# Designed miniproteins, single chains, continued (2): the designs that were tried, part 64

Each design is a single chain, and the fold is of that chain. pLDDT is the mean over its residues in the fold that is shown.

## One batch from the design tools (miniprotein)

Design m6349
Fold by ESMFold2-Fast:
Structure m6349 (fold): chain A 76 residues (1-76)
Amino acid sequence: EEEEKALKAIKSEEAKEYFEKGIEAYEKEEYREAAEYFKKAAELTPKDNPAVPYLREKAIEADIEDGLRLIEEAVS
């Protein structure tokens, strides 16, 4: 639901493309790439757009997942 709301709120085709790439990368567990795509989508979206907080939150979530994966591999 939140993902669909963000996608509908994004007016820029370029920002929408980065958001979709971010979702795809996240689903493939490419968290570093996902974080970069979500950050790009947020940068291309006007600051007053309700999707911006959601995009920033998704970028943070992807950064956290990437960090946790690296920690797990280091302690294994």
Scores: mean pLDDT 77

Design m6350
Fold by ESMFold2-Fast:
Structure m6350 (fold): chain A 69 residues (1-69)
Amino acid sequence: SMTEEITKELRELAEKVKSGEISKEEALKRLRELMKRAGLSDEEIERVLKRFEEDPLEGIEEAGVLAVL
């Protein structure tokens, strides 16, 4: 399902952020694209991206919660 696919990609993104395999800029870009695919509103996307700037892993977790709503 789309939900399972997005959840898997968010998990993979979180692991790449933890390992330093991906830059913050690339992670933000991928996170935005995943949230758009999940059907989140522009307001929800901006909220998650702001959270990511403060704490990247918490931002990714919040995106996952909103994606399954």
Scores: mean pLDDT 82

Design m6351
Fold by ESMFold2-Fast:
Structure m6351 (fold): chain A 62 residues (1-62)
Amino acid sequence: TLGEILERIMALAQDPRLADYSVAEARERLGLSRATASRLFTQVAGVSLAAYLARLREQQRA
């Protein structure tokens, strides 16, 4: 259901290892297509999954 997918996105967003995941790995954990994962993640986190991962990786490289 949509609720289950949102719970998975929320869990992924709270995962301290999220910055270590590639976009493909994060999408695989959600079990969603790229378009669906990006759309739902944007609704929950306010940014695309790819942008969020890039941001976290930049912060961790510093």
Scores: mean pLDDT 68

Design m6352
Fold by ESMFold2-Fast:
Structure m6352 (fold): chain A 70 residues (1-70)
Amino acid sequence: KAKELIEEGKAALEKGDYETAIKHFEEAAKIGDPKQQSEAYLNLSKALAKLGRLEEAFGYLGLSIAYSTE
């Protein structure tokens, strides 16, 4: 479920396992509702920024904002 994938991704981020975190957040974004997609995209942006992939990080930050309603 998307909530569990987001929590697993956050745990991977805390351990410095950015590739595993990205995989979990990408999967969460595919199956989540818009609020969960917004959170997944925000965390994808954070993980990509840690890897120095700033162009992709900015893209996902934009998606997080777009899916965040009110």
Scores: mean pLDDT 81

Design m6353
Fold by ESMFold2-Fast:
Structure m6353 (fold): chain A 85 residues (1-85)
Amino acid sequence: SLLEKLRELAQRLVDIARKYLPPDKVAEIEARAQQAMAEAKSPRDAYRALVELLTELYRMAKDNPEAVDEIARIAEELSRLRAEA
């Protein structure tokens, strides 16, 4: 389902944070991801929350080119899923 794919992308954003960010920032991204998925009442709500989470992760990781590349791949997948919503 679309919601299941969005949950997988949320987990991938958390995995990127764990790989590139310090522990305090990882905890912040994990908390935001959990809240976004828990509060989403529709795939559209989940999509919007993931875009916000991705933007925040990008701001935290923007000086790391490898992190930026991985985040860009998630952004492309989110753009493809928007067409299915």
Scores: mean pLDDT 84

Design m6354
Fold by ESMFold2-Fast:
Structure m6354 (fold): chain A 60 residues (1-60)
Amino acid sequence: MGLIVEALEDYTAKNEKELSFKKGDLLEVLEVVDEYHLLVRNLKTGEEGLVPKRLLKEVE
């Protein structure tokens, strides 16, 4: 399993490449895309997409 991050806030996808998530969702980091975005998989739904890095925290 890759790095796991936790969603700090709810997020609604703004386009087809982004992933919606809920506060407290656990996301597996698949790729660091740029300074602001990660490609992740939501461990609850199995869906993959781009998410804003600023709304995520590493799981302890």
Scores: mean pLDDT 82

Design m6355
Fold by ESMFold2-Fast:
Structure m6355 (fold): chain A 78 residues (1-78)
Amino acid sequence: SLHTFRTTLTGLSPAAAKAMADAIRAELEADPRVVSVRVTHGATSVDIEATFEGSRDEAQRVLVRAVNAGIKAADAAA
């Protein structure tokens, strides 16, 4: 089955927002369960839309992994 998640992360600096968006996009695009991904950033925000094939639990694990990579990248860029 297909699962689509949409989330927005806010309160970031411009450098952190870019780093987070780039890292999340890279992680999501690397997973074969990801059918489509759209990650964009503003000056202080990151918008994520991703569609996954498989179980909801597997999709959630992939999304959590991607967000954690994004947080690490944002932290390094700040």
Scores: mean pLDDT 86

Design m6356
Fold by ESMFold2-Fast:
Structure m6356 (fold): chain A 60 residues (1-60)
Amino acid sequence: LKEEAEKRVREGEVNIAELLAELGVDPTSPEAGRAADVNGDGRINEEDLVELLVRVMEKK
């Protein structure tokens, strides 16, 4: 899961708004920024995208 998620993030195949929507978060709301900042560093980076994608993939 994590290795596949890292590959998809690297290839630019990941859309953060879609990941948030699949996790039940409104991507247009202020809470979307906090949910996307998974590691709490105040920045949305590649590590956050990988973590979000892994969570979405775990819903299979």
Scores: mean pLDDT 72

Design m6357
Fold by ESMFold2-Fast:
Structure m6357 (fold): chain A 58 residues (1-58)
Amino acid sequence: MTEEEGRKKLEELYEELKKNSSEETIETARKLSESELEELGLLAATVLTKKSPEELYE
């Protein structure tokens, strides 16, 4: 998964988690491979780091 594609996937998942917050979504994440989770985690951290100064914590 490329950085830009990963970003879009993360944004979509993030929006779905916000709207649904369903256990099914969590269960799906559990079934992802370790490599996929690690890549998504790194991309999420990169995106969140850029947004943190916005209003995440303050």
Scores: mean pLDDT 58

Design m6358
Fold by ESMFold2-Fast:
Structure m6358 (fold): chain A 70 residues (1-70)
Amino acid sequence: MAEVLASIMTFLDSMYQQSTTPEVQEVIEQTRKEVEQAAANGASDTELLAIVLAGVRKVEALREEARAKE
């Protein structure tokens, strides 16, 4: 359990560092907080992965929005 959480947090940190858009960085930071809170509440590995997937989808939506503007 702790290993999956650590891997998720490392993944989100890497995404944050690679992100150049402030809006994307905000979504990643919010996703990290949701994962930490869910883990503290005893969420399963599957639930933690679902939170990460939802965050990634929001990042993709923001990238499409930015692409559509330019």
Scores: mean pLDDT 78

Design m6359
Fold by ESMFold2-Fast:
Structure m6359 (fold): chain A 87 residues (1-87)
Amino acid sequence: MVEEIERALREAGLPEEVIELVLKAATEVSDKELLYAAILLRKEEGQMTESDEKKMEELKDVEFNKEHVEIAKEYLKAQRELHQELV
């Protein structure tokens, strides 16, 4: 959960300020906003799957908070950096 992510980020040597922002984002962002942000990031990188296209179509009528979506994107980018360091 969020606390486990915070611990992993600390162990990876990320600054405390970044860890606190990621923790806050993980608390404030909904599962749907996180999913939408993940699909947007994959679309921007040209890695969108057919499953992602279907999910985006299902979310088309959902009004997202743009600030939460941006926070979710930053969270996912930080998580990618952490995963890349661990491999």
Scores: mean pLDDT 70

Design m6360
Fold by ESMFold2-Fast:
Structure m6360 (fold): chain A 67 residues (1-67)
Amino acid sequence: MKEREVHEFTVTGPEAAASDALRARLQEIEEEAKKKGYKVTRVELEASPLGSPTRTIRARVEIEKEV
């Protein structure tokens, strides 16, 4: 049976800063998941339209453990 947790967060800022924040949060979630014996199994991203000076990215990360 698979045990699953979902982590949701939003990053907002200039495109480069938002991308850096996203990578940092994804790495943090992956490291915490690994410490608990979970694996990152899915990452879903919704980004604001291209061409905006400010980018908003909504992220949903699923982590699973085989039991």
Scores: mean pLDDT 78

Design m6361
Fold by ESMFold2-Fast:
Structure m6361 (fold): chain A 79 residues (1-79)
Amino acid sequence: MAGLEAFSEKYTIDKERGLKASPEVARIYAAVSKVALEKKRGTKEDVERDLKVFRDLYESGAITKEELEEMEKLAKEYL
């Protein structure tokens, strides 16, 4: 796997347990996801899943609106 599935799975599990991602973990995930999108790795489903995680991270305050908008732009270009 090229890089994001494990992070998405961990965030899903943590959310299920009532845990929130730390800002540091969220920033690492955002950086890895951005590189994957720039390299055009993963499937359409992977990109859609990652966008859902980024929206959740933005709502929790872990990432900025600018970071979310950059990811949405990259995803739109990739899809």
Scores: mean pLDDT 62

Design m6362
Fold by ESMFold2-Fast:
Structure m6362 (fold): chain A 71 residues (1-71)
Amino acid sequence: SETTQQAAEQYIELMERYRSDLESLGKEETAKQIEELLEEMRKLKEQGAPISTLSEITRKALELYKEAKEE
């Protein structure tokens, strides 16, 4: 749906910010993992996956980002 596509775009933008922030901090390995999740998110968006699936990918990215920022 239109709403799901908007949510997916918002999630992608957020995840891109996580990746860019980690790259600037020299945390290249975690940034690469988030890039992989971004590719998965884009694929799921194109397939019309439900918002629950998109949220799950976003949660994984957030957890990786938080852990990398703490260490």
Scores: mean pLDDT 84

Design m6363
Fold by ESMFold2-Fast:
Structure m6363 (fold): chain A 68 residues (1-68)
Amino acid sequence: PALTELKEKISTLLKNNNGVISKDELISVINSLDLTNEQKEKILSIVNQYPDVLTVDEAVELVQKIME
């Protein structure tokens, strides 16, 4: 599922970037996934509530909100 792939890609980026991920990296990952326009808009609305750089804890919270 695309949401599982999103979680995996975010986890990989956090591991490779010393526990941080930028909003631009998140948007790039979201755009790379096989998501409907409705799903993309919903996810991007959640992402817009976070800072430009996310920590591991913030990224975990973001993924939890998306999976709800």
Scores: mean pLDDT 80

Design m6364
Fold by ESMFold2-Fast:
Structure m6364 (fold): chain A 99 residues (1-99)
Amino acid sequence: VPFAPATPEALEHLRRAAELVEKAIDYAKQGNVEEAIKFLEEAIDHLNAAADAGYVGAVFLHIQAVMILKLLKEGKVDEAIQGAERLLETIRRHIAEAE
């Protein structure tokens, strides 16, 4: 259960993270794992920024994103895509619940 509503700053970081995760999924589906990793690392930075802005839910999103990044680096691309699609849905739900 989320404890505090997202600030406008945290919401902006969540929206950017969602866009970056979607790009990472697109590149991974194209077989471009290097670009998928880059976009996912940028998404992780934005999830960290949302957590730093006081949105506790972003801590769990960050952990999920780091696990997906590990799957990409291990060549487990299909598992990483499935995880990233679930992460994207979860980020979008957090944004909707914070509005």
Scores: mean pLDDT 85

Design m6365
Fold by ESMFold2-Fast:
Structure m6365 (fold): chain A 91 residues (1-91)
Amino acid sequence: MTPAQAIEDARDLLLDRLPTSSAKPEDIEEALEVLDRALELAKQGRLEEAVRLLAEAAGLPVPAPEDITPAVVSQLAFAVVSKALRPVQPV
């Protein structure tokens, strides 16, 4: 798996969950913008910047450059998705 693929997989999950989600549209829109920008950076080889953007959006610490793996990128991208999909009121 490439870092770009990991971000695409997270974005696809967000879109798949969107029809059944009770999340705020604004939270979904912000998460999509973050994922789209991170994907663009990853496609340009700017992985440190992509990872920083994802970590900041997820509220997680930014990994050191030496620790950037596709698995770490996947974890951060899915953390962004999970945060965005959190229901305002559990049903």
Scores: mean pLDDT 76

Design m6366
Fold by ESMFold2-Fast:
Structure m6366 (fold): chain A 108 residues (1-108)
Amino acid sequence: NPEEEEQIKKALELLKRLLNGEITLGELEEELRKLGISNKAALEALQELAKEHGIELEVKEYTEEAYRLALSTLIYAIDTNLKGRKFTISPNMTPEQVYEQAREALNK
């Protein structure tokens, strides 16, 4: 779908700007909303960005909660240098459970 591919590309550009400190998290959320970017496109952009940093994100549902958990997980994994790790994002996971996965990865 060419429209979905364009949304993924725009989301990826905005996410890279967030990681570079060029925009805030609030500015990212406002631009994603303004551009009508779907949760699926935002999550696929996060998965592409994670892959560029050597991180695997597995997302089971394309929801706003999954997007927020995936974004927080990616930021944490980049900040703590958890390259080569796989994180599974499920709709019923808390941020604490996601961070415990990252912590367990550090101890193995």
Scores: mean pLDDT 74

Design m6367
Fold by ESMFold2-Fast:
Structure m6367 (fold): chain A 76 residues (1-76)
Amino acid sequence: SRLGELLVRAGELIDQADAAEAAGDLREAADLYEQTASLLEEAADLSDDPVLAESLRETAEQLRRRAEELRARIAA
């Protein structure tokens, strides 16, 4: 299903984002966290389970905040 495909891809991007952040590639990590958040928001919109949709939206918000924090560190 598209929902399943989005969740698998989000997992892959989170792993890549974490690796980039650990390597000090903050811009790449921020971009990957934002991409992951977008996929999770799309997955939430496709979900007919309100508990799953809420969880996905909360995770997306957390990832967007992390991306903002990394971008602030780059701008400093």
Scores: mean pLDDT 90

Design m6368
Fold by ESMFold2-Fast:
Structure m6368 (fold): chain A 90 residues (1-90)
Amino acid sequence: SVEEFADKIFAAVEEVLRKHLSPELRDRVLERIRATLDEMIAAGLTPEQIAGRLLKLIGELRREYPEISVETAREIAKAIMDVYDEFKKK
């Protein structure tokens, strides 16, 4: 389901952020990601659209929070795409 897809992406991104960001910044970034995921699910977006929008959001978050390094952003993008590829394989 789209909800299962969103939960898997959220968990994968949380794991990356836990390794690289302080707890306070991690929680702020995760809140914004969760809110965006919930909005996309409510809007009826497909897994492909959700993955694309999240990749765009990570780029925006990196500009807003310089503590998110290029390496961390790439690791987040990989986590999102790995979950998407898993769900695409059905």
Scores: mean pLDDT 85

Design m6369
Fold by ESMFold2-Fast:
Parts: C-alpha cells; sequence; structure tokens
Structure m6369 (fold): chain A 73 residues (1-73)
C-alpha cells in the first residue's frame, strides 16, 4: 500500500538523511498520496542535498509546474 511505502521510505531517510534520491522518492510517494505540501518539502530537501544534480532540479521544476507554483521567487 502507499502507507507502507511511505513508512518504509521515512525509515530509510532517517537512516540515510544525506541521500537525495531517498528524499526525492519520499516526495514522490507523498505526491501520489495527494499530500502536495509534504511532497514539495521533501523535493526541496533533495535539491538542497544535491543542488547541482540536473535530474533532481528537473524533477523539482516539473513538480512546481504540476502544482501551478512559480519557478522564480
Amino acid sequence: SMEELIEKLEKEVAKNPNNAELWLRLGKAYFDAGEYEKALEYYKKAVELEPNNPVIQFEYLFLLNVLGLPKKV
């Protein structure tokens, strides 16, 4: 279930808090669950951990576009 996936990912990020891919995966799971504010928060954590990773940057910008949020300021 989605709840089991989220619980598993939360435990994984707790063990590996500097792993940007795990934060991104947790954000995607929350997005799929309709928890858009939490999804945005966890995508931001992934970007903060790897600010020069173009894949994470593109995923974050795509999320902002889907949510109708500004890409600038």
Scores: mean pLDDT 84

Design m6370
Fold by ESMFold2-Fast:
Structure m6370 (fold): chain A 70 residues (1-70)
Amino acid sequence: EDVARLIGRILRAIGAKLDGNQEEAEKDLLSAVDIAAKLGPEAVRFVARIAEQLGFTKAAEYARKKAEEL
């Protein structure tokens, strides 16, 4: 299910950041944006806020652009 996949990717991103793996964290957040897009613009905006809180500007920017396209 897309919701379970989205939550899983967000948790992986948080875990990767805590482990100091910034590249993996950003990759997981970008993947989370694509999954959230299937759920709708509100889900994409939710991922954008998480990316901003974690300091991943590129992932947050990608999410904002994706939300505007939906």
Scores: mean pLDDT 81

Design m6371
Fold by ESMFold2-Fast:
Formats: sequence, C-alpha cells, structure tokens
Structure m6371 (fold): chain A 57 residues (1-57)
Amino acid sequence: MSRRELILRAIALRLRAIGLEFEAEHLPLSDAERARLLAEAERLRAEAERLLAEAEA
C-alpha cells in the first residue's frame, strides 16, 4: 500500500467518524442507538490512527 493511499484512507475514516459523532450529538436518538454510533466512531478513529502511524513509518 502506498503512503498516499494510507493517508487518504485515514482521512476518509476520520471524516466518517466525525459524521457519526455529529449525528449522535444532534439527532433525537435512543441511548442505545447513540452508544452504537459512538462505538463505531471510536473504532473508525482507532483504525485511522493505525493507518497514519503506518504511513509515517
């Protein structure tokens, strides 16, 4: 995988995580649904950080 591809994937994952966090905060969701969105956002952020670390290596 090229460094550019890793960075672009990481950016895409971060943008998706931000979108999910925004929905969890602003939409009238149940506590269970909000927890699921936040958990998914956390996983996407963790994967993005991993990809960025690999790209910087």
Scores: mean pLDDT 84

Design m6372
Fold by ESMFold2-Fast:
Structure m6372 (fold): chain A 70 residues (1-70)
Amino acid sequence: NEINLNYAKLALLDPEKARELDEKIKPYVEEMRRLEEEKREAIAAGDVEKAKEYEERLKEVQEKIDEILK
């Protein structure tokens, strides 16, 4: 809508808006780091089922980040 169009422009000009978005994604970014490490450990152990579980969770977290940034 019209508000969203103007809001996108304001967000690019205002560091405070960028900070608000960063705060919203911060917990998801931390979760991704943890899941990436767990996935690597599962792969190293040959546990492909666990690796797939962590991959699915990573995709879910990435979708949340994408949703917030849009």
Scores: mean pLDDT 74

Design m6373
Fold by ESMFold2-Fast:
Structure m6373 (fold): chain A 70 residues (1-70)
Amino acid sequence: SEREKELKEQVKLLIEKMKEAALKNPEMTDEEIEELTKALIEKINSLPLSEEVKKELIEEVKKATEEVKK
């Protein structure tokens, strides 16, 4: 649906903003990054998205987290 597409794009933007914040703040700990990751995954699970789309977005969050961790 169009709404699901819009929600997916909004989540992808949030993932990108999380990566940018971590990259701009080198003092951000891996623990703080994991906390942000957990919060974003919880948000994704609360959205009216299909389970397949939720899984895709959660995998993108996990990939972004690994890319910005030290």
Scores: mean pLDDT 82

Design m6374
Fold by ESMFold2-Fast:
Structure m6374 (fold): chain A 63 residues (1-63)
Amino acid sequence: SMTMQQVLDKVKDMLRKEGVYNFQVEQSGDNEILVRVGTPKDLSELQKKLEKETGYKVVVVRV
């Protein structure tokens, strides 16, 4: 299984591939990740993609 650090790194790589470069990613619970992003993209679609690829609950908020 992936470690939490590997999951956080994967989320960061996925954000960069989506063209999102202004972000902060942190663990917010045992199986939850908080992602703060500066992007005009749809946050709901980004959240679903990150959850599908990681298997973790992902909360995405715009900063």
Scores: mean pLDDT 86

Design m6375
Fold by ESMFold2-Fast:
Structure m6375 (fold): chain A 85 residues (1-85)
Amino acid sequence: MEELVEEIEELIREADRLIKRAEELYKKTGKQSLRLLVQSLKNIRDILRYVKENAEKLSPAYIRRIIEQARKGLDIAKKAIEKAE
């Protein structure tokens, strides 16, 4: 359980970094795709925060599934940001 919580905390930190980068790029470029990306990243962060706060009530299998989905979403977002830079 502690290991899963640490993974969630790292993913939340990564989401925060990507949100900041995407917002800065949106401010500079005006690309609507970056605005939608910020919204998507905030949704991922909110789900991760919910899972962290409710970890004791959720199955480890469910938590691992959310971690896997978040990792995939953050990887896609990172590549989109790098391409936009």
Scores: mean pLDDT 86

Design m6376
Fold by ESMFold2-Fast:
Structure m6376 (fold): chain A 82 residues (1-82)
Amino acid sequence: MTPEELRASARRTLEGARELVDEAKKLIDSGAPKEEVLRKLTQALFLANVAEYEAWMAGDEELLAEARKIRDEVLKLSDEVS
């Protein structure tokens, strides 16, 4: 992949990770089972890690920082529901 293709892929992957985080927050607000919340957060963490790798490969420090921020948010939410 070219650096531009990696950046585009990282942006799409981060968008997916954010959507999963938002869905997990809705599940928390609705009092859904812990296991269901953790499943969404695990999926979001996976996507954040993929985006971090793609951003690093592309040399895009802004996307790298954004991916790490989403990862940290997922970890904090996971700790709160565990």
Scores: mean pLDDT 86

Design m6377
Fold by ESMFold2-Fast:
Structure m6377 (fold): chain A 89 residues (1-89)
Amino acid sequence: MLDEKSLEAEILLALARMQIAIAKRMLENETASIEEVRELLERARKLLEKARELAEQSSNEKAKEEILKEIEEAEKEIEELEEKVRERE
């Protein structure tokens, strides 16, 4: 079972992934505001930073390693989407 820190980290990671998914969908729609996409990606980055801090405080080493790996994957998705935003400017 996840400890409180791991659970909180997973919730923040899930929220960050939701922001990333919305941003990705908006980028696929040419009528979407690039400014709104940037705001979603910025919010996702802040959520991932908090999730990382909580994961690092977890007493469950296996859960910590799994969550940190998922955070790194989400951070990579944000970087790829930020590059696509730059290409449209």
Scores: mean pLDDT 83

Design m6378
Fold by ESMFold2-Fast:
Structure m6378 (fold): chain A 65 residues (1-65)
Amino acid sequence: YRALVPDMEKVEELSELEKKIYQYLGSKGSETEVSAAEIAKALGVSQSAVSKALKRLEEKGLVER
């Protein structure tokens, strides 16, 4: 997964976990592919929670796989 250039209005609608995931992906750079397992390890959350949050971020057009 990689972060896309944000629509500022869409970013304001993010949950706290979604914002943390988005910021983490942004810190890795647009060329770096990051797995749900790596994000889960970095943020100390379950891989299932990260996968659900990533799906919502994809639906909002903020992240792609």
Scores: mean pLDDT 71

Design m6379
Fold by ESMFold2-Fast:
Structure m6379 (fold): chain A 68 residues (1-68)
Amino acid sequence: SGAEKLREIAEEVSKDPRFEAELIGEDTLRITNKGSVTSLIGLALRLIGDYPELEVSVEGDTIIVRVK
């Protein structure tokens, strides 16, 4: 399910000290960037490519991942 994918992403992203991952309800993951803009954009592009079933958006220093 999409919720399982969000949990997998949260677990992997949380291993990287450049990011902070927070699950918001069952359908939304918020990733806060503590690193550079390059690290933020790189992660966002990777998520878009790896999870086409999820909606990925960038809002300032934050990546929002949603179940479609």
Scores: mean pLDDT 84

Design m6380
Fold by ESMFold2-Fast:
Structure m6380 (fold): chain A 82 residues (1-82)
Amino acid sequence: SSRERALELMEEGNRLFEEGKYEEAAKLYEEALRLAKDDKALSASTLFKLGEVYKKLGKYEKAEEYYDKAVELLREVFEANE
């Protein structure tokens, strides 16, 4: 499924991130985000990981953009479980 593939891409991206391969990790996280579009919680987690990548690359404004998107999706998840 698209969700299972997104999780595989997240796991590989996490491995690349731990190896310091931030640009390669970002590409996998971006593909995971595309596949996870209908899963708000997984999308939020993926956006958070993209924020961490750009923070490591010193692109703080871009990192903040991704963190803000992740927080907004998490708020929607909490509101839907009210």
Scores: mean pLDDT 86

Design m6381
Fold by ESMFold2-Fast:
Structure m6381 (fold): chain A 102 residues (1-102)
Amino acid sequence: MKLAEELLELAERLLRLAEELLRHGASTLARRAAEMAKRLAMEAMKLAETLEQLLRAIGLALRAIGLIFDAERMEDGEAPEELRAEAEEALREGEALLERAK
């Protein structure tokens, strides 16, 4: 997979995880997932080879900003262990992918 597509796919996965975490009230972890998705989307904008990739990256970054704002307005709660573990793994994948993007 080309790096831009890998960044976009992981950003989409992190945003889905952030939305699910917010549904459970896990606002701190949801905010971290959305922040990572924003960083991945912004790097994808720099590496975009097509207009379609660029527009996807912009859309994901805007969605991430909205989720960060929502998470900041919520009291922090807990999510199921499986969901927390999946989010922490996706966050580790995001850091590794950002290192590859440098």
Scores: mean pLDDT 86

Design m6382
Fold by ESMFold2-Fast:
Structure m6382 (fold): chain A 70 residues (1-70)
Amino acid sequence: SAEVEEAARRVLELLKEGRFEEARELLIDMGLSETEALAAVHEAARLIEQGRFEEALEAIKRAIETAMSR
């Protein structure tokens, strides 16, 4: 959805800026638990550190979609 894609792009940008707390809060607002949001932030941050931005975005989108499905 457009909402998921927009949220995922915002999370990616926050993580690129080192704004991990704001990224975590946005993921929680999208339906992730605190544990799920922390795990998603750590996974995406790791991919970003490797220059794998497209894979980081996909991981964020999948985490949001999985949370929203339940």
Scores: mean pLDDT 86

Design m6383
Fold by ESMFold2-Fast:
Structure m6383 (fold): chain A 77 residues (1-77)
Amino acid sequence: SEFDRGVADILLAVGNVLARKGHYEEAARVYEQAAKLYEISGDKEGARLAYRNAAQAYRMAGDTEKAEEFEKKADEL
């Protein structure tokens, strides 16, 4: 599970770079993958952060439905 957390950290960093470049929809998808790997690794705080980042990225992309969905996922952890 340390491997899953390591991959999640890399995906979180990739998502951050994509978001800085304004590629919000792609960033959101990468953050979602990071969040799932944090959950598998048992890192609830990492998963919560990644789900919140995905929600923000979806909001910036104009996908308010997915933004709300991922905010709820973060809150349920």
Scores: mean pLDDT 89

Design m6384
Fold by ESMFold2-Fast:
Structure m6384 (fold): chain A 64 residues (1-64)
Amino acid sequence: LTEEQRELAKEIAEKLNEIGDAYDELLEAEKELKKALKEGASEEKIEELRKKVAEARERLGGKP
């Protein structure tokens, strides 16, 4: 493998790791939102958590 091919492979691996991290963030955000809704958290906090979930979904191209 050339140096360029090695760099490209690392870049692809980093991108895939970012996608995995984004998915984990989405799952945690949805879990926090569900807990907040069940516990009767403030409307402001629920809105903040919904925004966090939406942002996490956007990072995944709108997929869970």
Scores: mean pLDDT 78

Design m6385
Fold by ESMFold2-Fast:
Structure m6385 (fold): chain A 76 residues (1-76)
Amino acid sequence: MIAELEERIAELERELERAVEAGDLEKAEELAEEGARLVEELLLARGMPEEEARALAERAREAAVTNARAIIEARR
């Protein structure tokens, strides 16, 4: 169900925020990867073609990791 996927994604986003706040880049990377997986599932459930869903999810993962790293490094 789409609503359940959206709720799981929101939960992971909150966990990612906590990992970034703690300066835990390894955990942030793990959470970004899991979040991208759920985003791919959400996009597929919404009828997006598999290749587009995968590409968008991968882009989201890269952006999340880049942002997490930048925030953690900027706090030093």
Scores: mean pLDDT 83

